# Designed miniproteins, single chains, continued (2), part 53

Each design is a single chain, and the fold is of that chain. pLDDT is the mean over its residues in the fold that is shown.

## One batch from the design tools (miniprotein)

Design m5943
Fold by ESMFold2-Fast:
Structure m5943 (fold): chain A 67 residues (1-67)
Amino acid sequence: VKLTPRELKILQLKLLAPSLSNRQIGERLNLSQATISRHTRRIFEKLGISSEEELFSEKAQEALKSS
């Protein structure tokens, strides 16, 4: 899986703080909520996952190792 450094950072923040909204992630990375939402869709597409709950799966962890 080919995640960009920015996509990887967003994924890591979601895994470490699942309650953190796209708006709050955007504030931490100095990006708009809309930009974070677009990156999140791309991350899901690249990982082949359909829901945010799957980010806590072994599949998501394996993708992080290959990035």
Scores: mean pLDDT 72

Design m5944
Fold by ESMFold2-Fast:
Structure m5944 (fold): chain A 86 residues (1-86)
Amino acid sequence: SVNQLLLQAVIYYEQGRNDEALELAKQAGELAKELVKKDPSLAKNPTVQKLIKMKEAYEEGRKDEALKILEELVQDLKEGKLDFVD
């Protein structure tokens, strides 16, 4: 699930495993994009928006931008602001 991939990406990020964290976050973004096709209301979810933007930055070779967005997702989780996608 998107939630499980995102949580694992955060764990890898906190361990300094940035490449593995970005790969999992990219997979979460891919699934989030597919979920939005089935339920367009999910496009309004801030976590979904950040995951899709991060995936696009990573795929376009903008690794530093993708990592900054992942860092924002990590902070959102720590502050209890992360909206989970079921």
Scores: mean pLDDT 83

Design m5945
Fold by ESMFold2-Fast:
Structure m5945 (fold): chain A 66 residues (1-66)
Amino acid sequence: KVVEEAIKIAKSSPNEVISEIFIDAIKQGEKDIEKLKEALEEALPDASEEEKKVIEKILEVIDKGL
C-alpha cells in the first residue's frame, strides 16, 4: 500500500509531466521499495523545488511504512 500512497502524492503535483514521471518510477519500483528509495534519494539533488517536495513526501511514506 506504500505504492498506492506514493502514486497519490505524485498525482497531487500541479505539473502533469512531473506527476507522470513519478507515477512511472513508483510502478517500476513496486518490486523493490528500497531500490525505489535509493533512486529517489539519488534524484533529489538535481530535482526542481516542485519535484523535491514530491520526492520528500514519497520518501516519508516509505519510511513510515504506509
Scores: mean pLDDT 70

Design m5946
Fold by ESMFold2-Fast:
Structure m5946 (fold): chain A 55 residues (1-55)
Amino acid sequence: SDFEAAVEIAERIFKELTGAEAGRAAYEAIEREFPGLSDEERDRAVTRGAILAGV
């Protein structure tokens, strides 16, 4: 699903970047790739990706 793909993008970004920049970059990447996701779904995907990346 788009949500699961967004989580994978967020996980990758959190593994590559650190700090506040990682969260912003993940949110922006998901917004560009999956514009149909809601703000709440994007926030959840970023949070789940961070957890999976060990953040």
Scores: mean pLDDT 82

Design m5947
Fold by ESMFold2-Fast:
Structure m5947 (fold): chain A 68 residues (1-68)
Amino acid sequence: KEVEKAAALVAQKLLEGASEEEVERLREILALNLPEEDQERFRKLADELIELAKTDPEAAKRKVEEIL
């Protein structure tokens, strides 16, 4: 679904070695392109996947592959 895929794209960008600034920029762009009701859910999922990518990159990679 769109929210889960958008969140996975943000985490994938971080896993590919993008800067924190680039990841945050992508997160905001994707949030603004979602329906207002989905924006909060997207931000929560993106934050969870970003944290997972920082603490357990292999688990994050598997989760991203499952979603995308």
Scores: mean pLDDT 80

Design m5948
Fold by ESMFold2-Fast:
Structure m5948 (fold): chain A 70 residues (1-70)
Amino acid sequence: MAAVTLDPATLAALEAAARAAEEARAAGDWDAYLAALERALDIAVAAGALSEEEAAALLEQARAQAAALA
């Protein structure tokens, strides 16, 4: 299986973005959730953990899910 080891600064940034996304989702703030998710995906792509295409697909799926709940 593919494994990625991220530096502590990148991990901290991803954890912060993940917390922001979870808080937004719990509050029903889908705009804030999508913004936090986009930030997390950008960090993952920059770190080489995810491709740009994979990140774009995940963000599009999340936007579609948010739209279905509106």
Scores: mean pLDDT 77

Design m5949
Fold by ESMFold2-Fast:
Structure m5949 (fold): chain A 62 residues (1-62)
Amino acid sequence: SSSLQQQRDELTDRFGDLAGRGDVEGARRALEELASLIPDPQQQQELLEQGERSIRLSVEAG
């Protein structure tokens, strides 16, 4: 059984890899899954906003 922390770490790594290679759709899916593991609505919103900015910056820099 994978711990919740293991799932977060795996999704974080996947998000970074997908965003870094310009897979916007893949990165967004990983970000949405990661956000779904955050029980606090404010922290969930902050994560989604930060992740979306990271995706945009990766696309603009590529």
Scores: mean pLDDT 81

Design m5950
Fold by ESMFold2-Fast:
Structure m5950 (fold): chain A 99 residues (1-99)
Amino acid sequence: SLKEKLEKVLEEILREIGKKLGLPESLVEALVGMFMGMLEQKVGIPEGLKAIEQLLLYDPEAFKSILEEELKKFKKEGGSLTELIDRIEESAVKYLQEK
């Protein structure tokens, strides 16, 4: 149930921000798959994964803000999806540590 709740919130946020920023559906689907894989396999930086889970459960608007900012940077600068995910994780950790 918790996993299904996290999955639904994450998909809704990714699709909402993706639509807002005019991202290709293929990129949105890749991001959904990567984040779901991280939640499932507990891959990535442990603090980053925990920070994302905390924001999805308790402060989804903060996660939306982080995601929108990092996706805007990705749209302008490019780079790998792995680098994008790492930046989102780092931004989530920083947000929780500075608040």
Scores: mean pLDDT 77

Design m5951
Fold by ESMFold2-Fast:
Structure m5951 (fold): chain A 55 residues (1-55)
Amino acid sequence: GSMMEERRRQLAEGIRRAGEIAGRPEEGEKLAQMVLEGKISFEEAERLAVRLVAG
């Protein structure tokens, strides 16, 4: 796939792992799915991932 597709996959995988570590695997999975489906911007996804880990 394109570089952007690879970047989305990497971010989604990281978000899933972050959600597991933060004790919020369901929220992490939902956010990862939104990233993979292109429903949110890459910048917004990164912001939400930071919030997921920070609580």
Scores: mean pLDDT 79

Design m5952
Fold by ESMFold2-Fast:
Structure m5952 (fold): chain A 61 residues (1-61)
Amino acid sequence: AAPEVVFTVPAEDRAALDRLGALATELQAALEAGEISADEAIARLTAANAELVEAVRAAAA
């Protein structure tokens, strides 16, 4: 078991949040244009988050 250590990297976290914000803006524009559905927007955001989680998991292994 790993020790409970707070490992928060604000710079990296901020960059990731900024990328998600940009994606949200792009998805909103696509929704306004009727190019995608709300379900698709949710799926894209979920996929982006899952990819980040997998990257962290791979780095830990």
Scores: mean pLDDT 67

Design m5953
Fold by ESMFold2-Fast:
Structure m5953 (fold): chain A 56 residues (1-56)
Amino acid sequence: MMEHERANEAGKETYELLKQGVSKEEIFELMKKKGYSEMEKKAVNVVINAHESERV
């Protein structure tokens, strides 16, 4: 599987967790436990930042 495909999957999973009310801290812990690649970690951070920007 290409790195971009895995990053997209990580981003989708992160978005779903954020929608469920999971905190970014818990998501970071899950990310470390899953052994995400650099690209996957980047995708997770992008999704978290986008979601946090929409929170008001």
Scores: mean pLDDT 75

Design m5954
Fold by ESMFold2-Fast:
Structure m5954 (fold): chain A 95 residues (1-95)
Amino acid sequence: MIEVDYELRLTEERDGERVEHPVSRGKATVEEAFTLAELQYAVAIATAPPGVHTRVTVELYVDGKLVLKITGDSATGERRVEISEEGRKLLEAST
């Protein structure tokens, strides 16, 4: 499949503080872009301070449209993955 323009947004919330990391931009295949979002999430959770309740949100945008949102909690292990309709169509087209 062709490469798409992606943007990855990472937000961390801990102890009532919200930190928005710089937006990561690039070109990748749809599958690679989704993998990069999952990798960003995994790294953020793994590097969260021990014993600190950290909520991690990763948002993947493709061609300016939100396609994937991953949210999780470092203390509870809660993880929620939300794929938009646009994201589902892109994944179906890339298979």
Scores: mean pLDDT 81

Design m5955
Fold by ESMFold2-Fast:
Structure m5955 (fold): chain A 82 residues (1-82)
Amino acid sequence: SDEERREELERMKRLAEELIEEAKKNPFIPKSLLEKAERIKREIERYLKEGKVPSNEELMRLGMEVGSVELALAVYKLVKEK
């Protein structure tokens, strides 16, 4: 439903915000990765602001992009803990 897709967008936005905060705390994180996370957040916020619900394909793409940033940040955290 449109409500469930909107709730998923809001969950993805919260995750993107957390990833941005984590990236800002780690000086070893490439600026390009932070910029990617900020771009994804802006794209999600645009949907929410316009009251638009993305297609299932677009929602899946956004989820995969957020997941890729999360995975990359996890790898960089391992470098910092060494």
Scores: mean pLDDT 83

Design m5956
Fold by ESMFold2-Fast:
Order: sequence, then structure tokens, then C-alpha cells
Structure m5956 (fold): chain A 79 residues (1-79)
Amino acid sequence: SAEERARRLVEEADRLIEKGVELMKQGKYDEAAETFRKAAELYDEAAELSTDPEQRRNLAVKAVAAYILAVGAEIEKKL
């Protein structure tokens, strides 16, 4: 079902956020940025599968937050 697919995408995206944070702690900023961008893409895909406007907005917010984390990782690399 679309609900089950969306759930799996969110679970995978959540795991990628955790992995990205670990990569940041290791100073692997390029890998962290790529990992956070992938998480954002999966949250966006989950939002597309959701017909509930509130759930779609919540997932879109998570995607934006993941993109912000990716930008943060790129900034850390330049410092």
C-alpha cells in the first residue's frame, strides 16, 4: 500500500539522518552532506505518497530540515 511504502521511506530517511550525524562527528562532511540529501529525497517521496495534507506538510518540513543539515555539513567542511 501507499501508506506502507511511505512508512518504509520515512524509516529509511530517519536511519540516514542518524548516519549523517555520525559522519559529522567523524569529520566526514562530504559523506554527511550526501547522506542528508538522500534523506531529504526520501522524505519528499513519502510526502508524494501521502494524500493527507497535514502528513504531506509534515514530511515536506522533514525534507527541508534534512536539506538544511546537508548545507550545514558543507559549511563545516569550508571552516
Scores: mean pLDDT 89

Design m5957
Fold by ESMFold2-Fast:
Structure m5957 (fold): chain A 60 residues (1-60)
Amino acid sequence: SEAARAAQAKAALRNLGKAYGLTDEQIDEVLAEFDRALAAGESVEQATIRAAKKLMDLAA
């Protein structure tokens, strides 16, 4: 299901953020970006791309 895919994507983003040394607050920002994209009607794939860009910006 899309909900299951979204939950898996969020778990992967959280784990990736931790691996790259992001703080809990920065990880929350990444996940908030994902949730906002889904709320705006974007696909799980599009939401993941937006969240990944945010993660890369915070990791830099």
Scores: mean pLDDT 87

Design m5958
Fold by ESMFold2-Fast:
Structure m5958 (fold): chain A 69 residues (1-69)
Amino acid sequence: MEEEEFDREVLSALGLIYLTLGKQAEEKGDYESALESYRKALTLFRQAGDEDGAAEAEKRIKEVEEKIK
């Protein structure tokens, strides 16, 4: 049987790591790197079923996209 519970915890943890990397990139003004990290976090949170993490990543993506305009 697939280790679904463990995989979800790992995916959520990786999502948090990429979310943190995105925030660090924003602090440096590297909005393109921030977007890449937030998009990776979003994918990981969605795979983990982490709705709160996915919502935060989506919000951050939109905020950074507005700053690049």
Scores: mean pLDDT 80

Design m5959
Fold by ESMFold2-Fast:
Structure m5959 (fold): chain A 85 residues (1-85)
Amino acid sequence: SLVEEYRQKAEEAVELARQYLEALEAGAPQSEIQALQEQLQALQDEMTAIHHAHPDDEELQQIALETLERVRELAREVEERLAKA
């Protein structure tokens, strides 16, 4: 159950990051870009908190590490592109 919830949050994070990239490419308003960035950051923080609360759940820890790294990489790429725009 917890692992399933975590996997769903991971999927949401990836989809949100994709939306953020699309918004940047389309030249969306700064307010929309900022809102997406805030949502992605909030979800990342929530996932980190869940991971930290369950240190003995090996499967959850593995998913958490992989997902957090992917989200961080995507967010960093988006932030770099935003800074150039």
Scores: mean pLDDT 79

Design m5960
Fold by ESMFold2-Fast:
Structure m5960 (fold): chain A 60 residues (1-60)
Amino acid sequence: MKKIARVIHDVIPIREDELELKKGDIVEILKELNEHFWEVKNLATGEKGIVPKQNVEIIE
């Protein structure tokens, strides 16, 4: 089953591997990288990258 999250705070990329995401975007969680970051896929664009866990809310 896909683990799906909603972006609850805009993500402005400060690291090379971060995705730019807007509040309300839906992402698939691909894996846990560490205590603070998920690797995700933006379901609208298909782009992959990292996102701070604090900026997303799991919905599935």
Scores: mean pLDDT 79

Design m5961
Fold by ESMFold2-Fast:
Structure m5961 (fold): chain A 56 residues (1-56)
Amino acid sequence: MLSPEQRRAVIQAVNAALAGDREKAEEYLREAERLGLSPEGVANVRRHVDRLLAEG
């Protein structure tokens, strides 16, 4: 189960990716990892972020 802080960081990473901001998406993804998001969770969010950036 994600903490509220981890969930916020993931949402911010996705929002940055939707805005086309790769640098901000990577910053928020690193923040989620720092907050204790699992390696599997980080990998899943990174794949989603990369797909959104490629589609925008």
Scores: mean pLDDT 82

Design m5963
Fold by ESMFold2-Fast:
Structure m5963 (fold): chain A 85 residues (1-85)
Amino acid sequence: MEEELRRLLAELRKIYAEIESLLNQTTDPEKKKQLENLLKAVRNIIEQVEAAMESDAEPEVKLEIARTFLRAARKLYEAAKNIVK
């Protein structure tokens, strides 16, 4: 359980790094602003998952929260890729 939670958190951090990489490669000011907003959203997701991991919730509930937020973060990453096109 704990190992799977850490794996999901690592995937979230990888998504954050990928969006940050897109931001660093982007020269258009409007696109930079949109990417910064997405990066803030992913950071908020990571903080929510970290808070859930530290809570007294059942391990299965923590895992469900992490999986739900990972799906949301993946959609934000798809949006980021579309912005840079």
Scores: mean pLDDT 86

Design m5964
Fold by ESMFold2-Fast:
Structure m5964 (fold): chain A 56 residues (1-56)
Amino acid sequence: PSPVYPAIEVDEELQKEMQELAKKYKDPYERLKAALKYAIEKGYVEEAKAMLEELE
């Protein structure tokens, strides 16, 4: 199928990355910082914005 509907995949990929980050980082701040970087790199603008507010 055509990848013209990646919106559903966006949530799955982000959740998957968050689970991987939880395994690597015990510190919630470090985990959130890594997730923010991932969200920015992948173009999850709204999620990155929410994460940035949590860090500040």
Scores: mean pLDDT 67

Design m5965
Fold by ESMFold2-Fast:
Structure m5965 (fold): chain A 54 residues (1-54)
Amino acid sequence: NPEVAKLLADFVAETKDVDADLRNQEIIKVVKQVGLDPAALKVALEKLKKELTS
């Protein structure tokens, strides 16, 4: 799914200063919670980014 791949790539680029293992575990949790719907995933990743970078 190209939209999901882009969302994940953008999230990784925006959180490059966060520990990779922590980032990957949190991404897995988000995907399990909201699935691979691009709209829901985008909202969940934006919230996660704010939590990890603030």
Scores: mean pLDDT 81

Design m5968
Fold by ESMFold2-Fast:
Formats: sequence, structure tokens, C-alpha cells
Structure m5968 (fold): chain A 100 residues (1-100)
Amino acid sequence: IEEAKKVIDEAKEKLLEAVKNGASVEELTKITLEYIKKLEEILKSLSKEDVEQVLKYAKEVLREARDEMQREKVPRENMTLFELGLQSIIDLIEEILKKK
């Protein structure tokens, strides 16, 4: 669980830095896919209950990041790209959970 949460935290930070620095859609996709691959390896070794906890954590990280971006007045376009990236990670966790 802790390793998966750490990967989610790193993904959030990397995606947020990238959108703030005006990264392209291609760069954001590359970052997202890197963290998806890391999470797949970890999540396959976890129990169904542990994957459910990781999913809950990822959703909370997305919610907190939305609040942070709104406070910092991040442009809506950049917020949308960030949310798409992190939502792709959440979608992966949900798909793995369904297979358990």
C-alpha cells in the first residue's frame, strides 16, 4: 500500500510541475504512462482490499490537487490536462480492482 501511495504522490507532483511549466500533451502522456506502468507492477501484488484503499487514496489526491490548483489560480486548460492525467491513473486502479 505505502509504495503505491508514494507512486501516486510522485505522479501528482510530476504532472502538476509539468502543467505549470507548459508541458505538451505528449510529455504529459509520457509521464502518465510511466506512472501507470509502475503502479501496475505494485497493484498486481496487492490484495483486493489493499487496491481498494489505493483507489480511495488516489481519488482523495485528485480532489486535494483540484483545490490547490484553484487556490493558486492555475489556468483552466492546465487544470484539465492535469485532471485527465491523474484520472487515467485512477482508471487503471479501477480496472485492476475489477480483475481481483
Scores: mean pLDDT 79

Design m5969
Fold by ESMFold2-Fast:
Formats: C-alpha cells, structure tokens, sequence
Structure m5969 (fold): chain A 68 residues (1-68)
C-alpha cells in the first residue's frame, strides 16, 4: 500500500497526545489499523524501526514521514 506523507503525519499525530512530535511504538502497533493503515506486520515493524532510531520505543513521526 502507498500512503501520502500527509496521511501518515495526520494518523500518527492522533496518537501524539502530548504534542511533542513522538508516539510510542506500542501505541502505533495497537492503533495503526484503527487509523486506516493497511500495513502488514512486516511493514508496520519496518516503519517502527525507521522512526525509532534510538531504540527507546519512541517514534519521531515527523522524521519518519520525511523518509516516506
């Protein structure tokens, strides 16, 4: 599936309740399908790995969508 940067940013910003530009990997896994992301488990984990460069479980989704 191909998603626009605007769509990914909007979907991930709904999980960013603190407004700090980060979402947790757990929240992303739990809510990705509810946000309309039709990703395989492999695609989902690849996006998490791309966004969580520090390995701390926090995804910089602004940096992630720039890579998309």
Amino acid sequence: MVYSKAFLRSALSLLDKDGDGYVSAEDFRANARSLGLRLSDEELEALIAAGDKDGDGRIDYRALVEQW
Scores: mean pLDDT 72

Design m5970
Fold by ESMFold2-Fast:
Structure m5970 (fold): chain A 57 residues (1-57)
Amino acid sequence: SMEELRARVDFAADKRKELLEQGKEELARRVQEAALDLADQGASLEEVEAKAKEIEA
């Protein structure tokens, strides 16, 4: 749905902003790339969140 798409986009944007504010530019880039790839594949918000968590670990 459009609501689900918006939630995924908002999560990815917010996470990228947080990482950039912390000076973690490389992590911000990796999270953005992974989130875009997953969104393109129709992945759920939970899958995007889980992938971001993996990258940050």
Scores: mean pLDDT 78

Design m5971
Fold by ESMFold2-Fast:
Structure m5971 (fold): chain A 61 residues (1-61)
Amino acid sequence: MESLRLSGELYYALGELFEKQGKYKEAAEAYRKAAEYYKEAGDEESAAEALEKAKEAEEKA
């Protein structure tokens, strides 16, 4: 399960990177992937936070 959390963290970081570049569509997709991995790892709290980030990025796209 540890590897799923690491994948979530990596995609979350990618989302932040895409946001800094103004690539909000790609950021939203990265955050959604992060949320999926967090959910599979059983980390519902981090998954919810990633989904909120995805929604914010979609609104900026």
Scores: mean pLDDT 82

Design m5972
Fold by ESMFold2-Fast:
Structure m5972 (fold): chain A 112 residues (1-112)
Amino acid sequence: DLSNIERAKKALEEALKKNDKYRYQGAVLALILFKARAGIVNADEIKEILLKAGFDVESVELSRTPEGKVIIKFTEDVESGVSGKTVRVDTTYIINPDGTITIDSTTDGQIV
């Protein structure tokens, strides 16, 4: 779990502008992924934790597949490390039963 969470956190930090905010947000995401896998957090709690951590989150969805995958989807506004502009990003985290994590991030090109 910890090594997979650390890989996800590192990928997030590489994609975003390096500062204390993104390090903190990476740690919060790792905590959410751990709690979601353990079944001890719901979508409303995830949204509250993300908002308190400074994510500009509009929606959070939490689901489980019959195969035991945990899926967390949320929409957030993030500052682009390349342009410095704020871009709307949809992020999906898929936690496999073995604890490996797949991250899929998409944007509709909206600049806010």
Scores: mean pLDDT 69

Design m5973
Fold by ESMFold2-Fast:
Structure m5973 (fold): chain A 61 residues (1-61)
Amino acid sequence: SEEERFLEEIRRLLKEAVDYVLKGDKQKAIDTLERALELARERNAPPGLIAQIEQFLENVK
């Protein structure tokens, strides 16, 4: 479904952000998380997922 496709995209972005954090590339991690958050908000993702992305972003900043 359309919903499954965007959730997979968000999951992919979150995995990329984790990889950037592990490599010490803070700015790329922030950029990737901001992109994931924008997509989640635009597609009306579940509130829990949006909160998780926001928390991850705050922890990286």
Scores: mean pLDDT 85

Design m5974
Fold by ESMFold2-Fast:
Structure m5974 (fold): chain A 61 residues (1-61)
Amino acid sequence: SLEEKVREIADRIVEEAKKAGRTFSLEEAYELAKKIADELGVNLTDEQIRLAAELAKSRLA
């Protein structure tokens, strides 16, 4: 589902933050979400990419 893809992108952002040893800003998370969506070949709207970034930020809090 679309919700599952958004969650998968958020999980990958969280994993990258762990590898970097730091929390990302919302803008950094957004840019990373765009790159991950491209890597996965997933066609998401800007709103859905932003949602994935916000979800990742909430999980890192």
Scores: mean pLDDT 81

Design m5975
Fold by ESMFold2-Fast:
Structure m5975 (fold): chain A 111 residues (1-111)
Amino acid sequence: DPEELRKRVEEINKEAEEAVEYLLKNTDDPEVLAYLKELVEAAKKSNMPYTGVLGALVARVSGRLEVTSLAGEAIEAGVPATEIARLLRDLIAGRLSVEEVEARLEALLNR
């Protein structure tokens, strides 16, 4: 159903925007924060969706395509983007390893 698909895409992008706003307020790493601010500014100029901003940040912070892929799959499966933002916050702060984030994303997919 095209109408249901459009509504779902709009809802996912809104959740991704909320996730990005959360990370802007809760990221203390100055390099990551500067990169995120540049991504948000570029998105505003180029009509990049917030899902793209979040995906680029996951790739930058994790350094792994597998983690980026799992995060995308989790969002597609209905996991809130804010849950992924919390994992990224903890990864950036050094509270979680990349391997622990990968395991938690896999667990979220198997809820």
Scores: mean pLDDT 83

Design m5976
Fold by ESMFold2-Fast:
Structure m5976 (fold): chain A 97 residues (1-97)
Amino acid sequence: SDEKKLLETIRKVAESLVEALRAGNRFEAEVYLTLLYMTLAIGRKAAEQGKLSPEFKKLLDEIEKLVDELVAAMRAGDYDRAIELSEKIIEKAKEGL
C-alpha cells in the first residue's frame, strides 16, 4: 500500500540519519533530515486529500511531532538527543509496517 511505502521510506531515511549522526557527519545528517521533511509533506498532502486511514493519520501526526523535536535537538547541537529521537521515529514507522 502507499501508506506502507511511505512508512518504509521514513524508516530507511531515519536509519540513514542515525548512521550519519553517529559518524559525526553533520552535512549528511541535514540531508536526511530534509528528506524526512519532504516525505512527511507527501504524507500530509495525502491526508488532506482524504487518502489516509485515521490510524495512519494519527501515526503520521506522532512522527511529525518527533521530527519537530529532532529539528530542535539538531539546532541545539544535542546529537545524542537527535539519535534518540531518530530511533523513536524508526520505531513509530515500524508500528505501521
Scores: mean pLDDT 86

Design m5977
Fold by ESMFold2-Fast:
Structure m5977 (fold): chain A 86 residues (1-86)
Amino acid sequence: MEKELLELDVEAGVVAVAAAVLLVVARKEGDEETARIAEEALRLASRASELVQKALTADEEEKEKLLAEAKKLVEKAKELVREARE
């Protein structure tokens, strides 16, 4: 489980960087729609990382719940980044 938490934290970080880059580019180009989507993706990725940090010090039952929630947030953030690129 801890390996999955670390892998998920890395993935959340990668998604957050991608979202942040999209946000900067969209703001420079005046693309308000893409900027809004990128900002939402960044928020979700940041929340996922926070849940992973909480899971590292939680008991096993709570770790599974936090891991499941963080996975859902990372997947939503990835979908938003993909949508913003299309």
Scores: mean pLDDT 83

Design m5978
Fold by ESMFold2-Fast:
Structure m5978 (fold): chain A 62 residues (1-62)
Amino acid sequence: MPSVEELLREIDGLVRRILETGSEEQRVEAGRLMAEVSRATTREEVLELLERLRRLVEEAER
């Protein structure tokens, strides 16, 4: 099972992809999700935010 550090590295990679391929609105949403990650206190919260970022990347790559 991934450590929190591994999850944070995956999140960083997804954010970079959105910043390169996403629309203005998708980049704003990615920034908002990163702010939520910085406030997350549990691994479950980090996993939920990771899934939201994965959805956003899928939309940006359509």
Scores: mean pLDDT 78

Design m5979
Fold by ESMFold2-Fast:
Parts: sequence; structure tokens; C-alpha cells
Structure m5979 (fold): chain A 62 residues (1-62)
Amino acid sequence: TQQALDDATAISEKYKEPAAKGARRGREQAAGLTDPQARADVISQGAMEGVREAKKKEEEEK
């Protein structure tokens, strides 16, 4: 939903691409869900995980 997209943007503007990839992954995982709120939550968490993974990778390559 729109809220999931807004959340992905708010989470990490500097990590726009990692967040978008995470959100896409979450959207795929949520494809089997019928509940709109559950889907939005999974997508949002996917975006957050994407940012977290990117942040960890950045720290490693510092």
C-alpha cells in the first residue's frame, strides 16, 4: 500500500536503492497474504531489513 512505500522512503532516504530492493522482496513474501495490513507490515519490514543489510555491508567495506 501507499503507507509501505512512504515508510520505505522515511526509513532511509540515503539508502533508497537498498530500501526499494528490500521492499520488493517483502512484497514478494507478502504476495500470499490476503490481509492488506499484514502485507503492508511485511513490505515495510522488508525495506528495513534491506537498509540494515546495506548498512552492515557498508560497515564491513569501510
Scores: mean pLDDT 71

Design m5980
Fold by ESMFold2-Fast:
Structure m5980 (fold): chain A 74 residues (1-74)
Amino acid sequence: QEEIDRLKQEMLDVARKATEDVEKLNKEAEDRYKQLPEEGKKVYESLRNKAKETLKKYSDEILELQEKMAEVAK
């Protein structure tokens, strides 16, 4: 039980970190859009794609933690 609770906390920490990192990327994208109205739109799209890649990395980490939880729950 305690081992599963520890792994759940690790998953929550990874999810929190992912949220913070995506918020930072979204802010950078908005700041770029404001500085360069025409070019900023293309840069904004590029930074949004970076956010997607970052989310995929964190999703993969959560999946690994879920697999560890499944092994402990066996």
Scores: mean pLDDT 74

